# Ledger of designs, part 86: designed miniproteins, single chains, continued (5)

Each design is a single chain, and the fold is of that chain. pLDDT is the mean over its residues in the fold that is shown.

## One batch from the design tools (miniprotein)

Design m18979
Fold by ESMFold2-Fast:
Structure m18979 (fold): chain A 88 residues (1-88)
Amino acid sequence: SRAEKVAQLQEAHAEVDRMLAEGVALEEILEWIEKYDKEIAVLMLIKVAAAYFEQGRLEDALRALERALEILNQTHLREEVRRELLAA
């Protein structure tokens, strides 16, 4: 199970590197990574944002970070609610 998740993460990293090198549009990258686990998607969006920032693509970098934050907030809120219910 965990080994499968690690393999998926490694494959996602390699594919994102390829997409970034080939100049694939942000919208296609966003659609592709959404098919992965939410945690993997967030990590990939942060990686994409960092690459875009280094390339001077500030608007694309901020858009990728906005998507990552949205996913993270949804996941964090659900985990926080679960924690409170278990503690009560």
Scores: mean pLDDT 78

Design m18980
Fold by ESMFold2-Fast:
Structure m18980 (fold): chain A 92 residues (1-92)
Amino acid sequence: MAEKLRATWEAFLARVAAIPDPAEAARLLAELAEVLRAALRYREEGAIEDEARQEELEREAERLLERMAGLTGADLEAELARARALLEQLLA
């Protein structure tokens, strides 16, 4: 799973970087957030080693989805950086 998730993330980053339209970037970010949510659930079901940390990551993923509904321009880039940080934590 981790290798596939990382490959998916890199593919999303490349596409988002190539898109000049913020609306299209927002759609890709929404798809990425769904992948992050799925990854959080997968990791939690495998073995709960740090339940407090898992709960924090889950809440951050949910907040990311909520924030994307209203974001444009620089704010969208900030949420992309946050999504990347969440993915790195999931793969660590």
Scores: mean pLDDT 62

Design m18981
Fold by ESMFold2-Fast:
Parts: sequence; C-alpha cells; structure tokens
Structure m18981 (fold): chain A 78 residues (1-78)
Amino acid sequence: SEEDKRLAALLALEWLLKNKEKILSLPIGGVLEEEVGDAKVTVERLDETTFKLTIELGDAKIELEGSIDEIIEKLASL
C-alpha cells in the first residue's frame, strides 16, 4: 500500500542516518542488512561513490541508487 511505502521510506531514512558512518566504511561489493521494525533494509556499495538501498515492508519494496546523500534526499522527499 502507499502507507506501507511511506512507512518503509521513513524507517529506511532513520536507519540510514543512524548507520551512515558504518555504510560509508563498506568495501566495494560490501553488503549491510538489518531488520528495522517490520522492515528489512539492505545497502550495498556498488563503487567508490555509489550505493544501492533496498527496503522491504510487507508487499512494499523501494530500491534507490546513488550517493548516500542522494539516497537520504530521495527518502526524505517521499
């Protein structure tokens, strides 16, 4: 649902802000996965500056690619 997508985006945003330093320390190809409430968040470092964030909550799935700051901005604008 749209409500689940908004909740997923909020949970991902809060988790990402809390874990920003840990995420920025990932090697290329490194993956960090965690459960945040009822959501599953996965972040993968694709290259020196690019990350992929996936969050799943029920039937809702959000995937974003970019720098960490770009992903934060995209999540905050949802």
Scores: mean pLDDT 85

Design m18982
Fold by ESMFold2-Fast:
Structure m18982 (fold): chain A 68 residues (1-68)
Amino acid sequence: SPDDAYRDLIAWLREQAAKASPEIAARMEAVAATLEAQRAAGRTELSPEETQALQDVLDAYSAEVAAR
């Protein structure tokens, strides 16, 4: 379900944040908090802004992992 997908995405972001650098972790937590607020409001679709923020943090994390 859309709610399950949102829940799983939030949990995954928080799990990855625990393994990321402090700056990337802060970005992941910010995205997770935004998604959690949208889930609490009953919204099941990401806005273009939320989609971009998610993509940006995933790209940043991928670059960080590659630089290790």
Scores: mean pLDDT 81

Design m18983
Fold by ESMFold2-Fast:
Structure m18983 (fold): chain A 91 residues (1-91)
Amino acid sequence: MKEAEELVKKGKELAKQGKLEEAKEYYLKALGILIDELGSSHPEVAKVIANLGKLYEKMGKLELAKKAYELALLILEEDDPLVKEIKKNLE
């Protein structure tokens, strides 16, 4: 958990710097750890997938962003606050 949280944090920092490919690598590493520890249907996994969606938007890869958001929505409960944010991004 702590390892994955640090990787997500680093990915977000890199994305803010415009280092989008490096940010993607950090998110994918975090995703692998979280899936191994918590399972692929855990909300923490969905949060990282949503971060990948936002990253793909910044990269101009809108179809990949949409697929990432849709995958996160399959994992999250409808009343999760992140669901509203993801649906706004899908518009």
Scores: mean pLDDT 82

Design m18984
Fold by ESMFold2-Fast:
Structure m18984 (fold): chain A 59 residues (1-59)
Amino acid sequence: MLAKIIQALQLVLSDPALLDQIKAAATNEEAARIIKEKYPHLGLSDEEALQAAGLLKNV
């Protein structure tokens, strides 16, 4: 559970363009969708993607 969220955070933080896109998203739901679409192979649940999005928008 937490391992997938941490992996998503590491991947986004290493991609400045994607991080900017996530921070520009109006809602956590939009940011979560971007993360899931970019890294579908991580198998993030909707809840895990929302947690990652919330954490990233506060960076």
Scores: mean pLDDT 79

Design m18985
Fold by ESMFold2-Fast:
Structure m18985 (fold): chain A 95 residues (1-95)
Amino acid sequence: SKEEEGARIMKEAEELKAQLEQTVNDTEDLVLAGAPRSEVAAKVQKATAIFEEFTDLALKGIKVYSDDEKKIAEIRHMAGEMLMQVTMAQGMVDS
């Protein structure tokens, strides 16, 4: 059902959000430890890949919840938070 698909999408989105937060924290830890730029870049690439997976999932979620303004707003809010996290991680490699 659409309800089951929506619930699965939201669960996967929350899991991707947690993975992104962990990957950004790992990236910051590498920078603070003075790790090689190549190791920092690899973590940033992982963060970017997680965000791309989330973006694809978010677009599916918006279609499933097309009649639910509150769920669409929730998905958009999550996307904004994840974009800020990915941008922060990308800034660490460009320094």
Scores: mean pLDDT 88

Design m18986
Fold by ESMFold2-Fast:
Structure m18986 (fold): chain A 72 residues (1-72)
Amino acid sequence: DEVERLEEENKEKYEKLEEESKKGTEEYIKKGEPELAIQMSPTASYGYNIYNEKERQEASKKYREQIEKELA
């Protein structure tokens, strides 16, 4: 029971963080600072988990390509 509740609380906290991160990212895109937006949201853009620096950089690259398409 306690383990399931802790897992659900963890998921909710991560989802909330992802929403806040996404809003910040959109604000930086509007200001013409997509690099800052990418650095804020690489983990949130690709799911619920902690990953190492290499995976984070790869996710950031893919997210940058998506943002560049939207800005073009």
Scores: mean pLDDT 55

Design m18987
Fold by ESMFold2-Fast:
Formats: structure tokens, sequence, C-alpha cells
Structure m18987 (fold): chain A 110 residues (1-110)
């Protein structure tokens, strides 16, 4: 399923991305983990800020529909805001990827 999600992102098949994100969230995968994966793949494929925003909006909207906690939704919105700001500022991909790792660790800290 993760391989199918990666291929859907590479193909810019946003309808298929939404379908697979929903299935993965229903299986108990982390919304933040899925969001991070989608951004990493999108950046590797040269996605625009608008395309990255579309991927993150899919995760947030599906997570909201499935009743994910307000705390997790706030974390996803912060992740989206900070990642998109770096992309729009023209930060290097390596710096954006480092920020993704830092945010993921912060939101999963014990």
Amino acid sequence: MLDELVEAVRNRDFEKVEELVRKLLEQGLSPMGIAALLVVVGLEEGFSAEEIEKLLDIVIDVARELGVSEETLAQLERFKREVLAMIEEGKPKEEILKKIDELYDEFHAS
C-alpha cells in the first residue's frame, strides 16, 4: 500500500492519493507520518508549493473526516504552515527535509 501511495504521488493522481491516505489512516497509520512521506516524495519529484499544499490538504481533510483529535489536526496544520513557508522562501530541499524530521520528532516526543 505505501508503494502504491508513492506511485500515486509520482503520477500526480491526487484522487488515488486521497483513497490510499484514507485506507492507511483507517489501518491506524500516523497522520503525521503519512503527511511527512507525501511531502518527501513530492519534493523529490519537484512538486510546486501548490502541489505540496494539495497533498497536505488531502491528509488534513481525510483525518478530520475520520475524527482524528483536534491536537493532531493542529499539529498537521502547523506542519503544513512551516513546510509551505520554507518552500515559498526557496529554502534548499535538504533544509526542508531536516525541518520535516525535526517537526516529526517534536510531535512524537515522549
Scores: mean pLDDT 84

Design m18988
Fold by ESMFold2-Fast:
Structure m18988 (fold): chain A 85 residues (1-85)
Amino acid sequence: DQIQYLLDLANRYDAELNETRQRRQEKSSEGSRSTQQAMEQSRDLGDLLQRQRDEELAKLNAEEEALRQQMSRALNQYVELLNAL
């Protein structure tokens, strides 16, 4: 069933989005205090940790955006199929 498949696909993307958002929030909050403490003791270590975190967050943001777009496409196809029935 194509309609059911698209719904299931959209729900799966939504679940992956929630997982990616949780990972991003954890990554964002986890490092803030430790990065600040590292910068107070060693600017080089703080800068390295901040760059690594920024790079990881950028990847997670791109992943979240891609999943959001895939979910929107699946939902749009679902609506188009319903309208064609």
Scores: mean pLDDT 75

Design m18989
Fold by ESMFold2-Fast:
Structure m18989 (fold): chain A 82 residues (1-82)
Amino acid sequence: SIKEAIKKLEELLEKIKKAESNEEAGKLALEGAMIYLKNSKNVTRAIGRVLYVIGLILDGSFTKEDAIEVVEEAIEELKKEL
């Protein structure tokens, strides 16, 4: 359910805040983007978010702050779909 997806994303957000590296945070953010994709009614936006995260990781520019923002945005968007 969307409510269970939001809860899982909130748990991921806490893990990202405790991440010791940008690489660890990036892996958690990708997991969050995939949860968003699987649960969102807005598939186009969700695909865009997944591709955005992959692009930043490939460019080596992905930060822990980016990871936090990705998961916070996913939570906000899913809350709009409740």
Scores: mean pLDDT 82

Design m18990
Fold by ESMFold2-Fast:
Structure m18990 (fold): chain A 75 residues (1-75)
Amino acid sequence: VEERLREIRKRAEENKRRAKEANDESTLQTVELVLELLRRIEDMARRGDPSAEGRARRAEQNVLAIERTMDRRLG
């Protein structure tokens, strides 16, 4: 779980960088919400919460959706 969360976080941080470069304020706000969600999931994983894995998978899908949206908008 920790390794997966680290990978998802790197991708979310890259999404934040791309949104800032594009001056895409709405996407930046969405990415910040995903990063906040990831912080909570990381906390849950540290506490041994069994739901952390399922939440991490959903967060990964959200990151992927943002990546695809930005790829369409930014080329």
Scores: mean pLDDT 79

Design m18991
Fold by ESMFold2-Fast:
Structure m18991 (fold): chain A 125 residues (1-125)
Amino acid sequence: MIGVRDLIKLAPEIVEKTKDLEFADEETVQAYIDEVARARSVPEALSIAEKAPLFKIDVEEFRQLLVELENSVPEDELEAGLRTFVNIAPLAIKKYFDEKKYEEAYKLLHTLYVLLQGYRRRKAA
């Protein structure tokens, strides 16, 4: 069964296959992360993350975000929803990757990355 550990291994491969994509500037990145951090529900946070322009994913930061989520106790419904999404997203990401749909794989990985960044910011506030 594919899980978080498989996603950590798969993320570098997806990033390598998508080096030609255009990425948002730092100001735009920070604005979307702040908006996710202020989301009132999981569907709202997901909608914001899905609409965000593509961020350049730092694989090591992504790994740290996943470890932070696994080591925390859910304090709210957003964190609980993120844990659910982290558990199901790897299957969809791997399916896209196996089908050579690298842009679709990156977009789903990116949605997860934006959500995790917003969650980290929310906890720091």
Scores: mean pLDDT 79

Design m18992
Fold by ESMFold2-Fast:
Structure m18992 (fold): chain A 80 residues (1-80)
Amino acid sequence: DSDVLDALAEIYIAIAKLDMQRGDEEGAVESLEKAAELAIQSGNEDAKKRVIDALKNMAEQVSEETRKKLEEIIKKVEEA
């Protein structure tokens, strides 16, 4: 249900933060993409805000190519 999806989204945000600490930008993007999908499926506005904040924070720390990919995910969450 939506509560489980919200909790899973938070777990994937945590995984993405760990991936970034390891220098694994690709893994972090994959984890945030999963978090975004789960937040959208949950319909929970707070979950969507948490994912957008995590995406924006990561976008400040990554390559230009990775930043553009994160911006696409942000737009997908905002439009959902």
Scores: mean pLDDT 85

Design m18993
Fold by ESMFold2-Fast:
Structure m18993 (fold): chain A 77 residues (1-77)
Amino acid sequence: MAREYIERGRREEDPRKAIDLYAKGADAAFEAGDLELAEEALRGIAEIANRSEDLEVQIYASMQIIHASVQILALKK
């Protein structure tokens, strides 16, 4: 499941939809304890933010990365 969301995110041309798919992939990866897959999803979000000149897309991407960072900290316990 997590990997399927990440693959869909890579193919999605709409940056907001791609971020949503990567975020779902990250959440599913965290639930499964797969930190490598979660990091792959987060890299996808960061890359979209870096390429986008749309401030709303950049803010949305940053919010998803912050959420994921909190989940990573929880998994280290």
Scores: mean pLDDT 79

Design m18994
Fold by ESMFold2-Fast:
Formats: structure tokens, sequence, C-alpha cells
Structure m18994 (fold): chain A 100 residues (1-100)
């Protein structure tokens, strides 16, 4: 997984891209620059005809935005997989931050 690192508004953003079963996943992990605390994980899932985003907040709250019902259904059917992908990205971001 290729990692891009950006510093913005007192935070560090780790951007990772992964293809999962023909779906392009772009995962952004937002960390506090001073503490390395994960503030938010944002996942964008794209197919040829649909886009959906999943945001996982600091408190573990999950927010889903989908372009259409098909995209929303895809997220609901793959919820555990999406959350697993977010956790993988979160761990990689924390590891990359510690190497800094």
Amino acid sequence: MEIKIEEKNGGIIFTMEKEVDGVKATIRVFLDKETGEVLEVHIILETEDARASVTIGKDGGVDVVADNEKAREFIEQNRDRVLSLAEEARKKAIEAYKKK
C-alpha cells in the first residue's frame, strides 16, 4: 500500500490507496501532529458507476455517505470488511508516525 504524507492544519494526513475486489479504496488517516492520536479515518470507495465514503471519528462513530442506493447497499453488505480496512490503515499510519 503506497502511503502519501501531508501536514495540514496542525494534523498529519496519511493517504493510502488499495484495490479490493475491483473497488478502488482511498483511505485517509488524520493524526494529531503533536500526540499522534488518530482523530479520523476517511475511506472513499469508488467503482466505475458509484462512489461512497465512510468516516470513522475519534469516538468510533461511523458516518456513511453514498451517491446512490446501490453504493449504500454495497457498504452495508461489506461493513465488516470496510471497518477492517480502516483498522489496517490506522495501524500503518501510527507505525509511519512513530518512524518520524
Scores: mean pLDDT 77

Design m18995
Fold by ESMFold2-Fast:
Structure m18995 (fold): chain A 95 residues (1-95)
Amino acid sequence: SSQIQQIQSQVQRLQQFIDTAQGILDDPSALTDDQRQVMQRSVDIAQQQIDNTQTAISNGDISSAQSSLQNARSSMWSTQTIFQSRNIPVPDLPQ
């Protein structure tokens, strides 16, 4: 359905953002210790919520998929702020 396609598109976009954040975490010089801790926790939570979203889609549970996706997006908000402070271009986060 178009709704599932929209959710899958948002998941792919958010996964790309998470992959970018993970790349920055892999560089020991890129972040302060505090920023690293915040970003690592946000990435871990967002990845878990994306996994929950994929499971919900597989079960046809669009409501649960949207809720998990929103939680993933929210957990990445602090990471988005760190990217902005470092002038690093990132994909638009789903709204």
Scores: mean pLDDT 80

Design m18996
Fold by ESMFold2-Fast:
Structure m18996 (fold): chain A 97 residues (1-97)
Amino acid sequence: IDREEVGKKINELVEKEGEEASREIAERLVELMKDEKEIVIGEEDKNDKEGYEVIKEEAKKHNIPVKEVISDIESLRKMHEKGLEAAKEWLEEKEKK
């Protein structure tokens, strides 16, 4: 998978769709994480104002706990992988319309 190409296409679609795209991607991430029963974010993610605010909001809407961790690299990596998976699914759905 060319993650760079996927990211570029996602950015182009987010720029076109705006806030709606970010919300839909976050909703898909939360759906993919439902089996985990919780979503984790890192201390560094507090510095990423664009990244996790939407995810936090969607997790709260679905009653999925959001847990802050300082150095749980494995949990953060899993979260980022699920985020990419959600974005890819959203991108594929938009391109098939």
Scores: mean pLDDT 62

Design m18997
Fold by ESMFold2-Fast:
Structure m18997 (fold): chain A 77 residues (1-77)
Amino acid sequence: MSLEELVRAVLERHGPQPVADVAREVGRAIGVPEEAYPLIAEGAAEALGVPVDAVVGVEDAERLAEGIALGIARAGA
């Protein structure tokens, strides 16, 4: 499953959610440590140009996945 597919699945299951909540669910699903969740959320928010508490929907899934990937890379360094 791609990150975009996973983000889309979270948003379709739970509806529109804050970036931080989507990042937490995705991070948990891919098995990153909990300490990385804020960094993933910050990466996602940066990619969308919104704050981490901004509510996002399925239409944002592609850009959100790009930002999550960036956050994971930063957390894994």
Scores: mean pLDDT 82

Design m18998
Fold by ESMFold2-Fast:
Structure m18998 (fold): chain A 80 residues (1-80)
Amino acid sequence: MKIPSVEEFLSLSLEEQRKLVEELIEWAKKHFPEEAESIEDTLRTILSLTEIARKTGNQRLLNLAKLLYEGLANKLKELS
């Protein structure tokens, strides 16, 4: 599976971000079942932080979401 960059992810609509997160969770469950729960929790946290940041204009939450996404994307690339 191709994991989008943080810039590509953040350019997506909220609906597209939700769909991508669900697709990544299913992919992780199939290929990394022992780590799937941790990956799911991290992805759902990223989505929540991004949604709150958009709603509130809180740049700190957006920056935290970016850092979490970059860390997870790098981990998934190394596991692939």
Scores: mean pLDDT 81

Design m18999
Fold by ESMFold2-Fast:
Structure m18999 (fold): chain A 79 residues (1-79)
Amino acid sequence: MEEEKRRKELETKYSDFYKQLAIEAKRYADAGVPREEVLRDLVEHYEKLAKFAKENGDEETAKIYEEMARAARRVLERL
């Protein structure tokens, strides 16, 4: 229960950031860059950061980046 609550809090904290990214992605789409492509690049970026953190023994930071990647994927799924 505590784990689930903390996860939702992190998702909520980063949701505002991803709302801004959705606005920026729309701007790129209007310029001819696919909105989905911009969001996919962001997901890949956070997944790479999570992997790097795990490889360096920083499991706590890896969890944060994994949650950010999941939040970005949810924005992508709703496009």
Scores: mean pLDDT 69

Design m19000
Fold by ESMFold2-Fast:
Structure m19000 (fold): chain A 65 residues (1-65)
Amino acid sequence: VEDAARGGYAGGAGDREAGLAGARRAHQNWSTGGAAAMGMAAQDPESDPERAREAGRKAGLSGGG
């Protein structure tokens, strides 16, 4: 939490952190909405870094453009 400044100022880190938070939220929503058991065994952003990275990038660039 105290590293928020780093995430905010570092273009890549900021986008990545925001995306990881979004990916974790989506993962929680997906696992509880779709398969709660899967949320436990979980496709965590850290278990699937590519998925987390992709979701993070899309979250940052989701402005339609």
Scores: mean pLDDT 50

Design m19001
Fold by ESMFold2-Fast:
Structure m19001 (fold): chain A 80 residues (1-80)
Amino acid sequence: MSVEEQFKIFEEYLEKHKDDELFMKELKKFLGLPEDASEEEILKAARKFFEENPELSAEKLFLELETKAGIEEIKKAVGL
């Protein structure tokens, strides 16, 4: 899969998850961005990430981020 194909998949997943605050927080953290980063900054960082890591799939990245967001929800529920 090319960087362009991975980035297109990333954009589609981002649109599906953009209203998920915990997911967006974990995504920004993963990309090394501040919590107040714009969608444009997220897209730029993601493109650079796929250019530097062409062997990594966007689907696997989103699965890992969804898992991390779920862990953070559990931590909040138990007061951690």
Scores: mean pLDDT 74

Design m19002
Fold by ESMFold2-Fast:
Structure m19002 (fold): chain A 85 residues (1-85)
Amino acid sequence: MVLEDGATLKVPVGSKVTVTALRGAVAIKNLKTGEIDILREGESKTYTLKEGDVLEVTAVGGEARVEIDGKTYLLPAGGRLIIEA
């Protein structure tokens, strides 16, 4: 039985996820494709999720804001969020 390694959110296919690095670096990994994006402080990127997409957002040494369908989530340093469509 695997312990919760951060929060997991289920979202509809076609949902837009905007990640902003508020402080330090934020890593975004698509677990389906293996693609990794690194956002530097002040950078943001928007993802449109396809069926079976799983985005892992990690606030490596900083703080991240994640916006999904008008809801805002704040990730502190070392925080991890998984978003599944």
Scores: mean pLDDT 80

Design m19003
Fold by ESMFold2-Fast:
Structure m19003 (fold): chain A 91 residues (1-91)
Amino acid sequence: MLEYLEKALELAEKKGDKEMVELIEKAKEAYENKDEVKFKIYVQKLVELAMEKDDIELLALIKAAYYGYFEGKDEKELEEIIENVLNGESL
């Protein structure tokens, strides 16, 4: 779960997407503080922003982080979520 947020952060930094970087850092801070409400808000904003920018790779990583945190999906299920998003399938 946290690993997918870290990968999303690295990808956003590599792309120079400062808005995405700031939102990922806020989501990571909310996770570390165990603030489920703020984490959900920031991750939902990240999903919306990634969709608006048509950044399917960031969207896949962010959705994996969300489902890993809120639904307790295992690594295999999170990998399937990433693959489905990258193939253009809705969750």
Scores: mean pLDDT 78

Design m19004
Fold by ESMFold2-Fast:
Structure m19004 (fold): chain A 61 residues (1-61)
Amino acid sequence: MTLEEKAREAVILLQEELGPDAALPVDGRTIETDPEKAIEALVEWAREQGREELAEKIRSL
């Protein structure tokens, strides 16, 4: 899995768990231009939502 694919999968996972309207801290451009930073932001955001299990799943992708 590429870093971009991992970032996209992380977005899907978070939206499936928290709802499609979840205000995620990244957009498609960030995923395409800096996927590593996008993944870091999604992990940290999941932890801030109290969802450490989701943050760990994202890190393991």
Scores: mean pLDDT 79

Design m19005
Fold by ESMFold2-Fast:
Structure m19005 (fold): chain A 89 residues (1-89)
Amino acid sequence: EEEYLKKIEESLKKLKDFLVERGANPEKVDEIVKTILDAIKKLNAGVELSPEEQEKLKQAIDELNRIVNELDPEEARKLFKEMREEIVK
């Protein structure tokens, strides 16, 4: 449980660093990462997301995909897949 959240935080930090190094706005990436992490923490605790939280999560994922597609979609997609595989283990 504690290790799981730690792995997620480390993976999201790697994604942030990757995007920021490629010219993404650090404040915007922080906002996206925080939204995703908050949602994951609630779901991991067995709490259902409110409709407003679900909408925020969807918007954060959509914005992340937009930033990725503008910078380096292939490399970022590989990083995202690696993060997802690490989280699911």
Scores: mean pLDDT 75

Design m19006
Fold by ESMFold2-Fast:
Structure m19006 (fold): chain A 66 residues (1-66)
Amino acid sequence: SALEERARAAFEEASGGRGYLDAESAVEVLVALGLSEERARSVVATYEVDGRLSEESFVAAAARYL
């Protein structure tokens, strides 16, 4: 979907190709994609593992909540 493509592109830019985002970076990217900051923090808290989100978890979160 267009949303999943946007989420993947945003993840790639923010992660620098490392394959993960830290929690704070993930919040910033979700806000840039259209979530409120409070909503983005709640979503990241649900999906993060040890303060990180993988690309798969990030795209799944964005697809579910955007």
Scores: mean pLDDT 84

Design m19007
Fold by ESMFold2-Fast:
Structure m19007 (fold): chain A 68 residues (1-68)
Amino acid sequence: VPAAQRAADAAKQALLESGVDEETANRAGNRVFVALLDGRDIYEALLSVPGVDEETARKAAEAARAAL
């Protein structure tokens, strides 16, 4: 789904800009993609990733939603 992929990519970019490492950002982006396909919350998916704090998850969720 192009929209889900755009949102996942936007979340990854926001995490990288916040200083999150590439492995963690890729894991979080994949969780955003799966969450969107399953109709689950993007913010909760991001928070479920070790190394992503509440502020960083909020910024990434906003970026993901803006890309939809």
Scores: mean pLDDT 84

Design m19008
Fold by ESMFold2-Fast:
Structure m19008 (fold): chain A 68 residues (1-68)
Amino acid sequence: MPVSEKEREYIRETLEAKKIVAELSDENIQKIVDELRRRGLSITDLASMSAEDALKLLKEAGVEAELA
């Protein structure tokens, strides 16, 4: 299932706003989307959660991420 360029930009901007630095490759973006779906969440829920919760989600998805 393709993640649109718009959704990729939304995720990037959301993580930047939370001061989270991560490598947003196609594989990592797919991992983030898949982890959100496993939890019954959408990309808009990622924007609504705290930076700490978002960071934990990324790490559990297997994406290396750090606070800036």
Scores: mean pLDDT 80

Design m19009
Fold by ESMFold2-Fast:
Structure m19009 (fold): chain A 68 residues (1-68)
Amino acid sequence: MELGLRASQLVMENSIDELIERAQELLPSLSEEEQKGVQGLIQLASTGNPFLVNFAKLGLAGIIVAHE
């Protein structure tokens, strides 16, 4: 419950660019699978499609919260 609330807060308080920057700072500490996940989410965000951008924000926030 607390992790989900924190992820929602990050999505509300941060732009997609801010979430990408924070996730990239975590890359050296992430597993190979999580690093690939971050790269995939960044690609989705780069499309400019509002649905895919929002999906990317949620995914990036989840990875960030898991590593706090």
Scores: mean pLDDT 79

Design m19010
Fold by ESMFold2-Fast:
Structure m19010 (fold): chain A 65 residues (1-65)
Amino acid sequence: EEKKKKEALEAALEFENRVLAPNSGYDIEFSNEVAKLLENLPQELKIFLATHGPEERKEYLEKLL
């Protein structure tokens, strides 16, 4: 459980980093893997990510890791 949560948080953080740096090797396979891992995040965190911008999400995710 905790290992999957940490992996999901790390994937979410990397996704935000790639969003903030367009054309940094982001691809469809990585997007699909991130989406699957994000299902392991708590609902409250999913809501936070849905309601905040990439810079705010990155900062919050860094604090959780």
Scores: mean pLDDT 67

Design m19011
Fold by ESMFold2-Fast:
Structure m19011 (fold): chain A 70 residues (1-70)
Amino acid sequence: PAADLRARAATLRRLADENEKIADSYFEQAKKALEEGKIDEAVKLFNKSIAYRQTAEDLRALADADEAAA
């Protein structure tokens, strides 16, 4: 049913937004660590940011597929 697909897409987009906010937070922390000369910490934080960003993109792709199928 189209309504069920739209409801799932809405949930996936909310989760994507949450993951994007986490990614942005880690990216800002990484930039601050880099500015403070904490290179190893910055690298770890950048890697976390990338992982959460990728999760958000994957969730949005699933939401787009659900909306297209509705």
Scores: mean pLDDT 89

Design m19012
Fold by ESMFold2-Fast:
Structure m19012 (fold): chain A 97 residues (1-97)
Amino acid sequence: MKKEAEEGEKAVKEQYGMEAKITVTEDSVTVELTIDGKVIKLTLRNREMSFEEQRELARALAELQLLLAEKGIGKSKEEIEAALAKFLAQLEAAEKA
């Protein structure tokens, strides 16, 4: 696990030029990505994630994509915001089902 985290950090730096820190615990993997001095935390659980945890992860992913879009990488701000809204609506519908 610790060696796999270090290999993941190296791969992200080599492939994307981004600083990454991976922290592994008993129930989670947290990836901290640093872009232009901003830290984005992505937390994945070793268990089934709650709807709240899925919403937090989706928002963090959208924030990462918005920072990349400011550099001309990936999708437009409008597409990212639309995708986030759609995903959050799907989670809310699933939670109520």
Scores: mean pLDDT 73

Design m19013
Fold by ESMFold2-Fast:
Structure m19013 (fold): chain A 85 residues (1-85)
Amino acid sequence: SVRHLSAEEQKELLLQNLEALLAKETNPEVKAILAETLARMRELVAAGAPLEEVRRVYVEGLRRVSEADPSRAAELGTLIDLLEG
């Protein structure tokens, strides 16, 4: 749970989680989607965007991965549900 962290700490945790996911990825198409998503999230954090916008981009990235690799849809769907509350 991240509810006891500050908004800035929660943004940093989301970036770290996506970086870890990207580092483990072997599918080139999925890797490209995750890299683009991470770059967009970093841009938002640098611009001082609200946590809700950073989280939305992260969820959109996970949905794009599910579309590119349907075998991961159930796994990523669970993560999306947890992130959207």
Scores: mean pLDDT 83

